# Designed miniproteins, single chains, continued (4), part 31

Each design is a single chain, and the fold is of that chain. pLDDT is the mean over its residues in the fold that is shown.

## One batch from the design tools (miniprotein)

Design m13051
Fold by ESMFold2-Fast:
Structure m13051 (fold): chain A 65 residues (1-65)
Amino acid sequence: SVTSEVARDILAVAAEFESGLVRARMEGDTVVLETRDDSPEAREALRETAERLRAMGLPVREVLR
């Protein structure tokens, strides 16, 4: 389960990827990651972010455009 402390860490990670490649949001206790476009760079950024969040023990759902 996601705690308030973990939610703050998720938002910090989301902010790093707000550079136009990946959007991150919370859906209950799940992190939803979505590519902003269909570029290879966006897909790579999403994969890297998902791997980092899963390494922290967070449930992640990936959405590709």
Scores: mean pLDDT 71

Design m13052
Fold by ESMFold2-Fast:
Structure m13052 (fold): chain A 104 residues (1-104)
Amino acid sequence: MKTLAEKWKERFLKKIEEAKSYEELRQVIEDFALALFFLVQLTKLAPEEDREQLIKDIKEASEELVKAFERKVNESDFTPEQKEELLRDIELVKEAVERYLKLA
């Protein structure tokens, strides 16, 4: 059975691939940050024996998604200014991942 983290990762990888504009990719980054917050809340509600594995799975999925976002930005036909803004948003998401998982 696919874990919640695996399903979340697959869904966002597809959204990243399908994003056609700067605005669409920025929205995917925002949606990812919100979904990450909810996954962290689910981790807090999990039995203690499952929590460590859930945190690890979310961290690994988040790291893969961050790399996918960075690749998409670099490969996309956006302006240099748009690429800089997206990379800044991705950096804020990296910080949110570290913060949220530390609080879990």
Scores: mean pLDDT 81

Design m13053
Fold by ESMFold2-Fast:
Structure m13053 (fold): chain A 89 residues (1-89)
Amino acid sequence: SHDEILERRLKEAEERAKAEIESVKAQDPTRYPQVEAELQKRLDFERARAEYEKNFLEAHILSASLGIDIYTAAKVLEEIRKEKEEQKK
């Protein structure tokens, strides 16, 4: 499924980051803190992108199911999520 693809992509990104950190530790320890910070920012970006893509897919499915445009479907989905968040306080 699309969710499985996103989860796999995040796992692969985390594994690549760990390998790169270990490589830098072995080859150039003076650069380690900078490389670690840059890789963390990259991982944070990848996580944010995966969440966005998952939400976009849900909007696309809703659009197809209701016969409405994807922009309207995205707004409806966002409103539903806001209502759920307000109730879970």
Scores: mean pLDDT 72

Design m13054
Fold by ESMFold2-Fast:
Structure m13054 (fold): chain A 61 residues (1-61)
Amino acid sequence: MLEELLKKKLKEKSKKLAREIADKLHEIALDFMKRLIEEGRAKPVAIKQYELLEKVMRERE
């Protein structure tokens, strides 16, 4: 009983924390990929990934 309540509260808190972490990770990934593109080190697949992440982040703002 108490264990089920603790699991539920942990699940809710972990969802909020996961969203915040994911948002920060997306920002870091965008910045990192941008640097790779600017340095000419990005592979074609990485450039397309950057465009997709940038679009997702803009739609969420």
Scores: mean pLDDT 71

Design m13055
Fold by ESMFold2-Fast:
Structure m13055 (fold): chain A 82 residues (1-82)
Amino acid sequence: SVKEAKEAAEEALKALEKYGSEEGVKKGKEYLERIVKATAAGNGEEARKAAEKLGEIIGKYASSEGANEASGYLGALLTAAT
């Protein structure tokens, strides 16, 4: 659902803010918004691609602990997108 996708996106952003750089947060926020918008439009392919890009950003800009915490929220986002 859109609500579940939005909540998971907000939690993933909080993990990035806590464990990642400002650049990572800015880039991550862009893809989180794309996931929510694609999910609301029923576009699972775009939601999946945006979630994959968000995962790449988390891996690049977050610590190992932050990446591990955020991975759960990314899974929830992908589930909510379908």
Scores: mean pLDDT 72

Design m13056
Fold by ESMFold2-Fast:
Structure m13056 (fold): chain A 100 residues (1-100)
Amino acid sequence: SMARQRQIALELLDLHAKVLELVAKAAKVLGHVEDAEAALARLPESVAAFRAQIDAGAALTEEQLEEMRKQILEELDELLKNTTDPKAIEYLEKAKKIVE
């Protein structure tokens, strides 16, 4: 149904925003402060733009949500493999739990 597809898009938007915030916190711990702060500063505008697309009728299928979830998990796993800082690992693991 269109209502379900809209709900999926809203769930992805919420998940994406939460994951980006945690990844930015991990990046700050690792010394990428300027890049992380720039990404966080852009997040409200990006969320508003995506929300406007959802309100205009943008919708996602369960299959598209699952594919995006898998891609995010793969990216988080790659970051975790290259990260040794315990606090950065903590933020990335929290992001992974949100996606799972």
Scores: mean pLDDT 78

Design m13057
Fold by ESMFold2-Fast:
Formats: C-alpha cells, sequence, structure tokens
Structure m13057 (fold): chain A 89 residues (1-89)
C-alpha cells in the first residue's frame, strides 16, 4: 500500500512537473521574464505539490487516481490531474 502510494505520488509529480515546464516554456520563452512572474510560478508549484499530496491522501479520489495512472496519453493525463486539483480546491 505505501509502495503503491509512493509510485502514484512519483507519477503525479512527474505529470505536474511536465505540465508546469511546458506552460513556463510557452509563456516565458517569448516574453521577458520578471522576478515577480518567476516567484509566482515557484509559489504556484509549491501550492500544487501540497494539493497533489492532499489528493493522494484522500480515499474518495482513489478511482480518479487509478484512471490517471492507467492513462497513456500525456495531454489527457495532465487534464485528469488538473480536474482533481480543481475538485480539491
Amino acid sequence: MEKEKEELKKTLYEVLDRFLEEYKENTLEDSQETEELKKAFEELYEKLKKLVEQILNTEEFLPELEELKKEKDIEKQETLLLQLIAKQL
């Protein structure tokens, strides 16, 4: 059980990291980065990691987490994670 939760946590963090790096590259690559924007991304990342940890520890989200784990399409996997984060908010 603990090993399965750690593997799921790793998967969720990898999906989150991938989503945020893609968003950061697409948003900041064509515009001059500001210190405020960089700090906002860092704060957002920390808050999202905390939400992911809460989701992982919420038994009611286990079916959706299993669906996300089985999803092979990267875009759909990211969409499922965002939907879970929205439900936890």
Scores: mean pLDDT 72

Design m13058
Fold by ESMFold2-Fast:
Structure m13058 (fold): chain A 63 residues (1-63)
Amino acid sequence: MIKLVEKDGKKYLKFEGSGNKKVKVEAPDGTVYNLYPGEELEADREGTYKVYEGDKLLGEIKI
């Protein structure tokens, strides 16, 4: 599960879960990041972040 977390005035997308399977996060500018369980990505751009497992869209997070 990806959660939006705020710390020190910044927003982060945190991958909460167990195991070793990564998800892909596509930022609003089209940049793709790999997240493993327990990792977090700074959501430094306003817009829609898309979360994928393989080719499956898991969800979208709007910042």
Scores: mean pLDDT 81

Design m13059
Fold by ESMFold2-Fast:
Structure m13059 (fold): chain A 69 residues (1-69)
Amino acid sequence: SKEVEVAKRAADAGAQAPNLPERVDRMSQAATEAGGTPEQTSAAVHAVALAPNYDEARKRAIEEAQKAA
């Protein structure tokens, strides 16, 4: 689904970033390019910022998007 693709592209782009500010920028760009809405992009970015670790944030975002689709 589109939501799953947005989540995957955002997470993948963020994983390669050397720091949090650049991670946020890369995730936002990747989500937008995948056709994500501003709300979907914002939610993905906030999930990463608030999560105790990136792997958990990525997994949860993808799973929730898949269930919603």
Scores: mean pLDDT 68

Design m13060
Fold by ESMFold2-Fast:
Structure m13060 (fold): chain A 100 residues (1-100)
Amino acid sequence: MADFNHKLSPEEQARVDEALRRLEEALRRLERLAEKAKEQGKLELARELYLFATQARFAALATRVSLELGEISAEEALARLEEIIERVERKIREAEKALE
């Protein structure tokens, strides 16, 4: 019987790593906006942004775990990561409008 542990091609691994790098950059931008909200005394906004960043990191971790366990394909993992990135980018735009 074949070993059912996932084995990504180097190209698939590179695509997943690039998506994770883009997500980390977006999350760092969101966390900087949370710090700016805190500086402005907008504590509720700061809390919402920190929690959103934490939830996005958790979703990315869950996606990586599912990929590692062979539960999803590289393409499915990439689709999930792109959805998370799009949600983070939307939250960044909303936060920028709320901050002067």
Scores: mean pLDDT 85

Design m13061
Fold by ESMFold2-Fast:
Structure m13061 (fold): chain A 73 residues (1-73)
Amino acid sequence: MEYIKKKIEEAEELVKEMLTSEEAEKLAEEARKILEETRELVERVMPESEEKKEVLERIERLLKEIEEILEKL
């Protein structure tokens, strides 16, 4: 769990940097890669639980946020 949480937090920091960075597209690619790899790991290793649902929802929210930021550039 801690590893998954850390990866999501790393992606969240990259998404925050997108709002103030001249390299938003590069940060988006890095964040999406982390989130996609983390989603695959969560789906594969975590049992069906409220915690798994919350983690997957957090990943999906961040992926949507990245898309929305890129669309506004």
Scores: mean pLDDT 80

Design m13062
Fold by ESMFold2-Fast:
Structure m13062 (fold): chain A 85 residues (1-85)
Amino acid sequence: SMEEIIEKTEKELLGVLTRALDRVQQAVAAGDRATADAILEEARKEMLKIIEEAPLSEEQKKELTKIVERALEHVRRAADAALAA
């Protein structure tokens, strides 16, 4: 069903995000903002590709893209705060 496809896509996106979070935490611990930014940009590209390749409507893809953008922005802000401490 369409709902199952959305759930599967969301789980794939969460997988990319959780792996990126681990790598960002390592970069932040090293004081490496440039590496943290590069990891988040790579995660963004992977997540957008997952959305683009998903068998979903254009409107559903736009909604998932907004969710991805908000999630990555939250991680970016948290990394910035940690690096400023």
Scores: mean pLDDT 87

Design m13063
Fold by ESMFold2-Fast:
Structure m13063 (fold): chain A 87 residues (1-87)
Amino acid sequence: EMRRLFREAAEKIYKDEKAREIAAEAAGEAMETLRGESPEEAELGKEHFLKLLEGGAKKGVDAVVKLLEAVYENDPEIARRAALAAL
């Protein structure tokens, strides 16, 4: 279930700049809403996540999948929301 979601999201993130922006925005919103991060901390987290997605996209779909899986190990709900938003 989760592997399928991450692969479908990774394919969109790999091909589409807008999907990367939407995924990063969802991650930032999840940091603020679920973790109680300040708006400033959530914005920094969003920018950092966007840079990670851009770096992963340059290396290919499998690199983006591994990135989402790594985020999921630390923050499963942030990774899940980012992946769902990218679809």
Scores: mean pLDDT 83

Design m13064
Fold by ESMFold2-Fast:
Structure m13064 (fold): chain A 79 residues (1-79)
Amino acid sequence: NGLALGFEQLRREAYEAGYRAGLAETDQAALDALLEQFRADTAARLRALGVPEQYVEALTAELTAAFRRGLEAGRAERA
């Protein structure tokens, strides 16, 4: 199923983006702002891709969680 493969790719990309952000930024306020911006951008992107509104919140939360996990892993690498 192409949709399932596409979502797994988005999840992987979200984690990698978070990981790079965690490696590059040490300011907690800046990291919190990046996480909030990722959430907003992701919801807008999913709507633009035609994802039904009923799923946008759940899928955005899942991708934002992947970004957060990557961000925490990147920060741990710096510590």
Scores: mean pLDDT 82

Design m13065
Fold by ESMFold2-Fast:
Parts: C-alpha cells; sequence; structure tokens
Structure m13065 (fold): chain A 79 residues (1-79)
C-alpha cells in the first residue's frame, strides 16, 4: 500500500504540472491525503482530504456520478 501510494503521488504530482488550473485543487487534496498516509497519520485525516478532492473532481468531470462513486469506494476502503 505505502509503495503504491508513493508511486501514485509521484505520478499525480507530475500530472498536476500539466493539468488545467481547475483540477489543481483536487490534486492538492489528493497529495495531502497521500502524504498523511505515508507519514503514518490517522486514516480519518486522509479520508477528509479525499472527500474534498472528490467534490472538486465531481465538479470538473463530464461524468461526475462515476467519479463520485469511485472516490466513495476508495474512502470506504480507508475507513
Amino acid sequence: MAADIAAGRARLRASMAASPPELAAAGAHLLAGADLVLAGRPRAEAVAHLREAAAHLVAAAGRPEEVAAGLAEMVAALE
């Protein structure tokens, strides 16, 4: 898990540099959540950041219901 999160964080960071500004807020919350998990902090703190990221992704996506459902499944897996 931690290694997968670190790899995902690196890819997300690189993607944010080329992403539209409107997706930057979602990316920032995803990075903050990943950093908390990697630092061994309570998963509830990471879940809060994932919920914020989900709201931004839903607003930006062309199919917001699918994005929301996917993020909800990931949040449930962390809790």
Scores: mean pLDDT 66

Design m13066
Fold by ESMFold2-Fast:
Structure m13066 (fold): chain A 89 residues (1-89)
Amino acid sequence: SMKVTVSVEEDEASGRVFVRVEATGPVRMVDIFAESYETGIRVSIGSGKGSVLTFEAPEFVKQQKRVRITAVATGESGEVAEASIDFER
């Protein structure tokens, strides 16, 4: 079985926003994206392999009042696990 979790942290001193994803099980790839609640525009944050991944969120994320950040883990056999978190500035 696969598990995925997503968390977001803002570095208060720099204003930089980081998305952390933890994925366990037979994971082949993790894709991370953000969607604006106001505009419906969706952007890719990044993709990768590994049990712990950290990506800096693009400026687009900081310009929105509220975004949904979603991590999608795809398994070796095409199984999908998903986790989402809302980020509000």
Scores: mean pLDDT 84

Design m13067
Fold by ESMFold2-Fast:
Structure m13067 (fold): chain A 73 residues (1-73)
Amino acid sequence: DNIIDTILSLSATEQKIVMTLLLNGPLSASSLAKTLNLSQSTISAALASLEAKGIISSSTSGKTTLYSLSPSL
């Protein structure tokens, strides 16, 4: 329920993903990997962790999955 404490408890990679989504809106895992200069595997692991925590949500349009900050925060 405390959004700030939850965000501050995140890893450096997870915090970068959250900030990137906040500033740029919905992005794919490949776009996040390119923007943050990280591997697809690193981004995918961090996205799975963030989604499990309820911080982000995923939406699929065609062949692309986009990730965004959860409106329930």
Scores: mean pLDDT 78

Design m13068
Fold by ESMFold2-Fast:
Structure m13068 (fold): chain A 60 residues (1-60)
Amino acid sequence: EKIKKVEELIKRLENGEPLTPEDIDFIAEVMGISRDEVIQRLAEGKTPLELLKEILEKLK
């Protein structure tokens, strides 16, 4: 379930779709961190795709 949702989100972002608030909440839940921490990591120059690829690697 979680792996498939991460894969779908990666595909959407690769197609140039923006992150929604629901996507940020999902990333926060999967990573076990707050929404604000996800936003902070993105502000520090980590791309959404890089975050999601790290999550996918851990969920294997």
Scores: mean pLDDT 77

Design m13069
Fold by ESMFold2-Fast:
Order: C-alpha cells, then sequence, then structure tokens
Structure m13069 (fold): chain A 81 residues (1-81)
C-alpha cells in the first residue's frame, strides 16, 4: 500500500532527514489549509504522523493526525456554505 511504501522510505532516513521532511510537510499542510483543500490537509497530516512514528513519537503522530482530520472537516463544512 502507499502508506506501507512511505513508512519504509521514512525508515531509511536518519533523524535530521526525518525532521527536514517533517518541516516540508508542515509547510505543505499550511498551504493546503490556506487553499481550502481537505484531501491534501489529510494527506500531509498522515505523512507527518508516519514520520513521528518512525521518530519514536507515536503520541505526537496521533495529535497531528487528529489536527489534519479536524482541519479537513472544518474546510468541508465551509465548502457547504
Amino acid sequence: SERERLLQEFRGLDEDELKQELDRYRELFEQARERGDPELVRRYGERMSLIYRVLGQPEKGKQILQEGEDTARQIERERQL
């Protein structure tokens, strides 16, 4: 699956590379939020969640996954107005 492939890719990175990818996905997440794109918000939230899991911080991964879902749902509600 796409999730399993991404997880394997992230496991091949060192801690500094993982932190750089995390920063990159955070920027992409904020851009998706500004553009009102719920699918991209969820995607980048999920990717950051996987990076946190590889870093040994699964609790932070759960928090960002929830942030992504909440943000996407808010965008979807605003689209219905």
Scores: mean pLDDT 87

Design m13070
Fold by ESMFold2-Fast:
Structure m13070 (fold): chain A 87 residues (1-87)
Amino acid sequence: SMEELKEEIERIGKEILEILDKIIEKARQNGASQEVIDELEEKKKRTEKGIKTLLENFEKMSMEEQRIVLGILKKEKEELEEELKKL
């Protein structure tokens, strides 16, 4: 259902932000430069804004657009999890 799809997007969005926080924390612990930390913080800020905008407009999106967005978020989560494992 559309409601279940929205809940899945909300869950994945939250998980993406949690993974980004872990990446930032590990980067700091590993002695990353302030420039690298600032770039990661800006990425998190942009991601948070993007997820918020997406959720605010979710019911205005077509089912095809909703499925495409879910696929993009799942791929982003997988890529971030791989990045975290390499730290």
Scores: mean pLDDT 87

Design m13071
Fold by ESMFold2-Fast:
Structure m13071 (fold): chain A 94 residues (1-94)
Amino acid sequence: MSEELKELLEKAVKEAEKKGYPEVAELLKEVVELALEKGEEKIAKAVAEAVLYLVQNDSPLTAKELLEEVKKLLEEGKFEEALELAESRVGSPL
């Protein structure tokens, strides 16, 4: 894991925990580890950025749904769809 990704993940996990959603923090760590195991660091970074953004914008349930869908896409080998989904949530007005 790059230092940039590690710092981003730590920030997203802390924000989810502060908002009272430790389940989102746990799922984020699981999805990031799965993406890295598959060699998809871009997906890991995009997911961490999207979850941080959604949690900061009071959308932790949307973050959880995103993480569950990305996890499913990663398990199915649909890496392009997983990346596009994660990137679509960064800066989204959701």
Scores: mean pLDDT 82

Design m13072
Fold by ESMFold2-Fast:
Structure m13072 (fold): chain A 65 residues (1-65)
Amino acid sequence: SELKKEQLELIKKLSEARRAGDDDLAAEQGGKLNRMVNEAAKQSEEERKKVHPPIQAAADSLREG
């Protein structure tokens, strides 16, 4: 999974920044990791909704029409 690979890369960069004592860089990488986790949660919710896309589309059509 791409998200897992990106998450691991951010964790590595965060770990490196912490070892170097670069608190600003560590905060920046931590912020990126937090955004990725939040985005993954949103994508998981969207994927769950896609399990029955024909049913969802029919429901939306009834609400709009």
Scores: mean pLDDT 69

Design m13073
Fold by ESMFold2-Fast:
Structure m13073 (fold): chain A 92 residues (1-92)
Amino acid sequence: SISLNEALARLYEEAQRSKTPNGAQLNVAVEFEDLKGILFGADPDLTGPLTAVSVDVEKKEIAVEGEFPEGTVLDIFDTETLKGVRWRLVPA
């Protein structure tokens, strides 16, 4: 299986290669098993479905959209490749 770090690094690199106009956002609907396990940390209650991952190269931001319990907080997960990229949790 592909790791979260590899999958997200590829998505970010593809977004950079397909450079959209300034301020444009690339939306990619992606399901990764590793994404749930790593982004939500060790919390066993965060097992809801992920619907989309969007990448904004200009803002250096990755947004994860899905069904989450009220008050869910996403731990900032930084990889060496994605260092300085902000993570945002978006309720679907």
Scores: mean pLDDT 50

Design m13074
Fold by ESMFold2-Fast:
Structure m13074 (fold): chain A 110 residues (1-110)
Amino acid sequence: HMEELENERIDYLVEQFEQAAEALRSLAEKVKDKNPELAEMLYRAADRIRELAQLMKENKDVELGEEALKRVSELLTEIQEAIENGDYEKALEAVRRLLEFLDQAIEKLK
């Protein structure tokens, strides 16, 4: 019973992280010609989110996963809005905060 619910929740979290990684990659493609440095950081963030998703499958820490998804979603929204407004400096700062957060989350799961 409990293991089935935990596995379903982990599968959901992994799907959400994969969607976030795809969104970041799409944003990177969108800004690639205008700001190559931002694009590189967005690709790197997408790769780190996929690493986090793999660690979630292995460790099944639902609480950490849900906390991480909330933070990733908040930062992804900030990045999307900054890019839509042409505020690449704000976008770079938001991606940097996302990368710092992902590094911390990944270390907790290792």
Scores: mean pLDDT 85

Design m13075
Fold by ESMFold2-Fast:
Structure m13075 (fold): chain A 84 residues (1-84)
Amino acid sequence: SMEKEEELKKLARETFSAVIELALIDAELKKIEERAKKEGRPLSEEEQKKVKELEERKKEAEEKIRKHAPKFDELVEEFIKELG
């Protein structure tokens, strides 16, 4: 049905948005850590603050994925069954 299609599209957009954000956060965290390691130094206060902000955003993105992934799987299965 059109209603299940729209629900799938909404969950897909929200889930993929969170997955993309998680990947970008992980890349930025790695970049900060690798820079400090290459320079043989601890993280600066600014870098520590940035890492804390990124870790909080990472937890939010992971929570969205965790919450939406099972619902997405269920809706995909129901949609496939309706299509035959």
Scores: mean pLDDT 80

Design m13076
Fold by ESMFold2-Fast:
Structure m13076 (fold): chain A 85 residues (1-85)
Amino acid sequence: MTLAEKAAREFGEEYGISEETTKELIEALRNQDEEKTIEAFSKALAEAGPKLKPSKAGGRLFMALYATFGSEVVQKASVKAAKLL
């Protein structure tokens, strides 16, 4: 398991994200699929919604996404999550 996949699992556990959404995010990260990562991460952020506060798990996931895809994916996922709320 990559550090990015581990970070996604820890984020899901910390914020009570659905197993389905967590699995989608892990698979997208494993395949380095930018578009699917944006979709899955936006769903995870929307599910976290009212519980989303600065945390080590959240920070690790953001760092892993940035390292894998750059700032563009994090930006696009955040915008999509805001539209789902």
Scores: mean pLDDT 75

Design m13077
Fold by ESMFold2-Fast:
Parts: structure tokens; sequence; C-alpha cells
Structure m13077 (fold): chain A 83 residues (1-83)
């Protein structure tokens, strides 16, 4: 994906605004962005995903600059609502 396409996809995730998407797009792989979007729309993790639980995803999200507890909860809750 282009950086612009990554930003567009990241902003589709509840809790990720334009400023955060601008910070994350250069550092996240296409595969990771695809997994996050998939989770936010389905509430599911793929079998080969690096995350197998909400706790693992939350812990990983909190390692990213610009993501605090509130943003991590919004992302997790989007997945829970979609499941």
Amino acid sequence: MSVEEKKERLTSIPGIGEELANKLAPILSDEVIDELVYFSKTGKFREDSQWSSYEQLRKWLLTLEGIGEETAEKIINAGKAAA
C-alpha cells in the first residue's frame, strides 16, 4: 500500500484520527494495517495473526507512540461491537 492508502485505511478504524494515522502509516506494515482493519470490522483475529486475544492486541497498541489507553479501548471496542 502507499502511505496515503495506509492513512485512509487507518482512519477507517474507530479511535484513529488523521493525526494518529499520519504517525502510524510510515511505521506499520501493510499486513498489520490489514489485520487491524479486519479486526475492527469483524472482531476476529486471523489464525496466523500475531494477536490471539484482546489483551495481546491492547498491549501491542500501547507500545505505539500516540496510542494511549483511551484510543486502545476504542479500537478494541470497535472489534467487540463487530463480533
Scores: mean pLDDT 81

Design m13078
Fold by ESMFold2-Fast:
Structure m13078 (fold): chain A 96 residues (1-96)
Amino acid sequence: SMAEEERRKKELEEAKKEFEEFLKSKPPREEVERMLKTAIISLKEAKERGDEELAKLLEEMIEALAKYAKLSEEELKKLEEEAEKEYEENLKRALA
């Protein structure tokens, strides 16, 4: 239990560092939008399994990516809708 909590904290810290390095590399908009969609899908999965710590990190990543790319609220909503559709299609394929 305690060892699992320490491993989990290290995994989240590592993910945060990788994310910060990604932004420092000044990725092009298309890479940012791909990462944003992946983060939105991952957030849905984290919330469904009750992973509150990962969900919080993913929400922070989504906000940082949207600000970095200077996405409007409309552009962000469109990406969220695309990510939701992709997530639903993936679930249908897994259950079929």
Scores: mean pLDDT 82

Design m13079
Fold by ESMFold2-Fast:
Structure m13079 (fold): chain A 68 residues (1-68)
Amino acid sequence: SHSALKELLREYALGLLKKVAEELRKRGIEASVEQVGEDEFLLTYVKDGKEHVERISLSELPTFVPDL
């Protein structure tokens, strides 16, 4: 139960971040997301010709807002 909930949250988090990257790409912003640890993700995007990399933990995801 506890492990199943954590797996569900990770899948939800990755899906949410992939949707954020997809939305940024639709707006002409180069963006990608990758899982770099069990509960750690990287969102990479280009703003004003500069590459930005945001490290996001699973526990921070509900309050995360990219600096766009």
Scores: mean pLDDT 76

Design m13080
Fold by ESMFold2-Fast:
Structure m13080 (fold): chain A 74 residues (1-74)
Amino acid sequence: SASLLSYAEAMVEIVRSGKSVESTAEALVVLLADVPQANHQAILNQAVALLKAEGREDLAQKLQEAFKLAAARL
């Protein structure tokens, strides 16, 4: 089983490579499909913290928008 940090790092990579909020959301649905729903917010919070620590508030906002779309499908 991957740690919450490993999933958070994967979310960071997804939002960095994603061309749109929608494409990022689709990738997040795939990433989180087998992850317990109770852990999804904690993983997002860690990914947002990692992006903010790197000064990438633009990507943190994009990730949060994509996660709202993904959460509706999970």
Scores: mean pLDDT 85

Design m13081
Fold by ESMFold2-Fast:
Structure m13081 (fold): chain A 91 residues (1-91)
Amino acid sequence: SQAETEEAQKGVEEAAEKVAEELLRQGNEEGARAARNFGAAVQAAIAEYGADREKVKELARAMAEAAVKAGLISQALADRLLAEVEKIIDS
């Protein structure tokens, strides 16, 4: 439903913002931007593919891997953000 899609998008935004705030406290402004960009991309994927939960999770995993390889965020923070996103999508 639209309400379920909106709730999932809000949850992803909140999870990404929490990671971004933690990175900003560490002085990692580039990582904070990457976390917010990741959240926005996942929100767009939920809007486009919301009924295909596996597709959204696949795209989220690919985006997290790309951000870590680019040095924008740590593997530990990427894993944390991805786990929160997957939990929201599976709800």
Scores: mean pLDDT 78

Design m13082
Fold by ESMFold2-Fast:
Structure m13082 (fold): chain A 74 residues (1-74)
Amino acid sequence: MSPEERLEELERRFVGLVSRADLSDPELQALLDEAAALLREITRMLREGAPEEKIEEKMREAERVIDRLEALVA
């Protein structure tokens, strides 16, 4: 899977979480903010042609946060 395809999948998962999450929960808000910041950083890195290794590291960080959010929202 390309980095762009992986980012699109993570963004799709994130949008689904935002629509389902209780935004009055400060823990969920903090994790959603962290996920959003990571996705923005990855988008910028892809646009700027950052090294693939650095993009992969940020992708793994975003996946961990989104996995945690999915566990809390499910």
Scores: mean pLDDT 83

Design m13083
Fold by ESMFold2-Fast:
Structure m13083 (fold): chain A 99 residues (1-99)
Amino acid sequence: SPSDKELIEEIKKEEDLLTALTQLANLALKVKDPKLLEEILELIKEKTGLSEEEIEELASVTDEELEEMALKTKPDDEEAMKKLYTAIAVRAIHENLEK
């Protein structure tokens, strides 16, 4: 399997935002290295164009709120899917970087 660093470099070249965010969310849940988590967070910011305030808002989503988002999101709703995967990724990064 590719290294986590090699996967990040591959995702940097991914032009489909939903695919990129899905891959970043999967890495954010798996990666334990704080430096790699910081790189994943910066890549999310670059790919989405979200502000620091928007990232912090998504990172502050509760387990219950995230479950509600997942239940309400249809697979064909691309914008809702992007928001869901972004929330999953930034929340995981926020929790791991605070500990």
Scores: mean pLDDT 83

Design m13084
Fold by ESMFold2-Fast:
Structure m13084 (fold): chain A 64 residues (1-64)
Amino acid sequence: MRDEIIRRIAEATGLSPAEITELIEDENLAPARLGEILQRLSVELTRELLELMGRRLALSAPAP
C-alpha cells in the first residue's frame, strides 16, 4: 500500500520514489514545497500523501 502510493505520487510530481519517501519522513518539510507537490496531485493522491505525513506526525506528537 505505502509503496504503491509513493510510486503514484512520484509519477504525478516527476520526483523519484526515494525523494517522496524523504519528504514524508522529513521533520522540517516546508509548507511551500508541500504546496508545489499538491498542485500536481489528484484529490485522491493528495489525501493519501497527507495521510502518510499525518501518520508520521501522529507518531511524534503528544497524544490528546
Scores: mean pLDDT 67

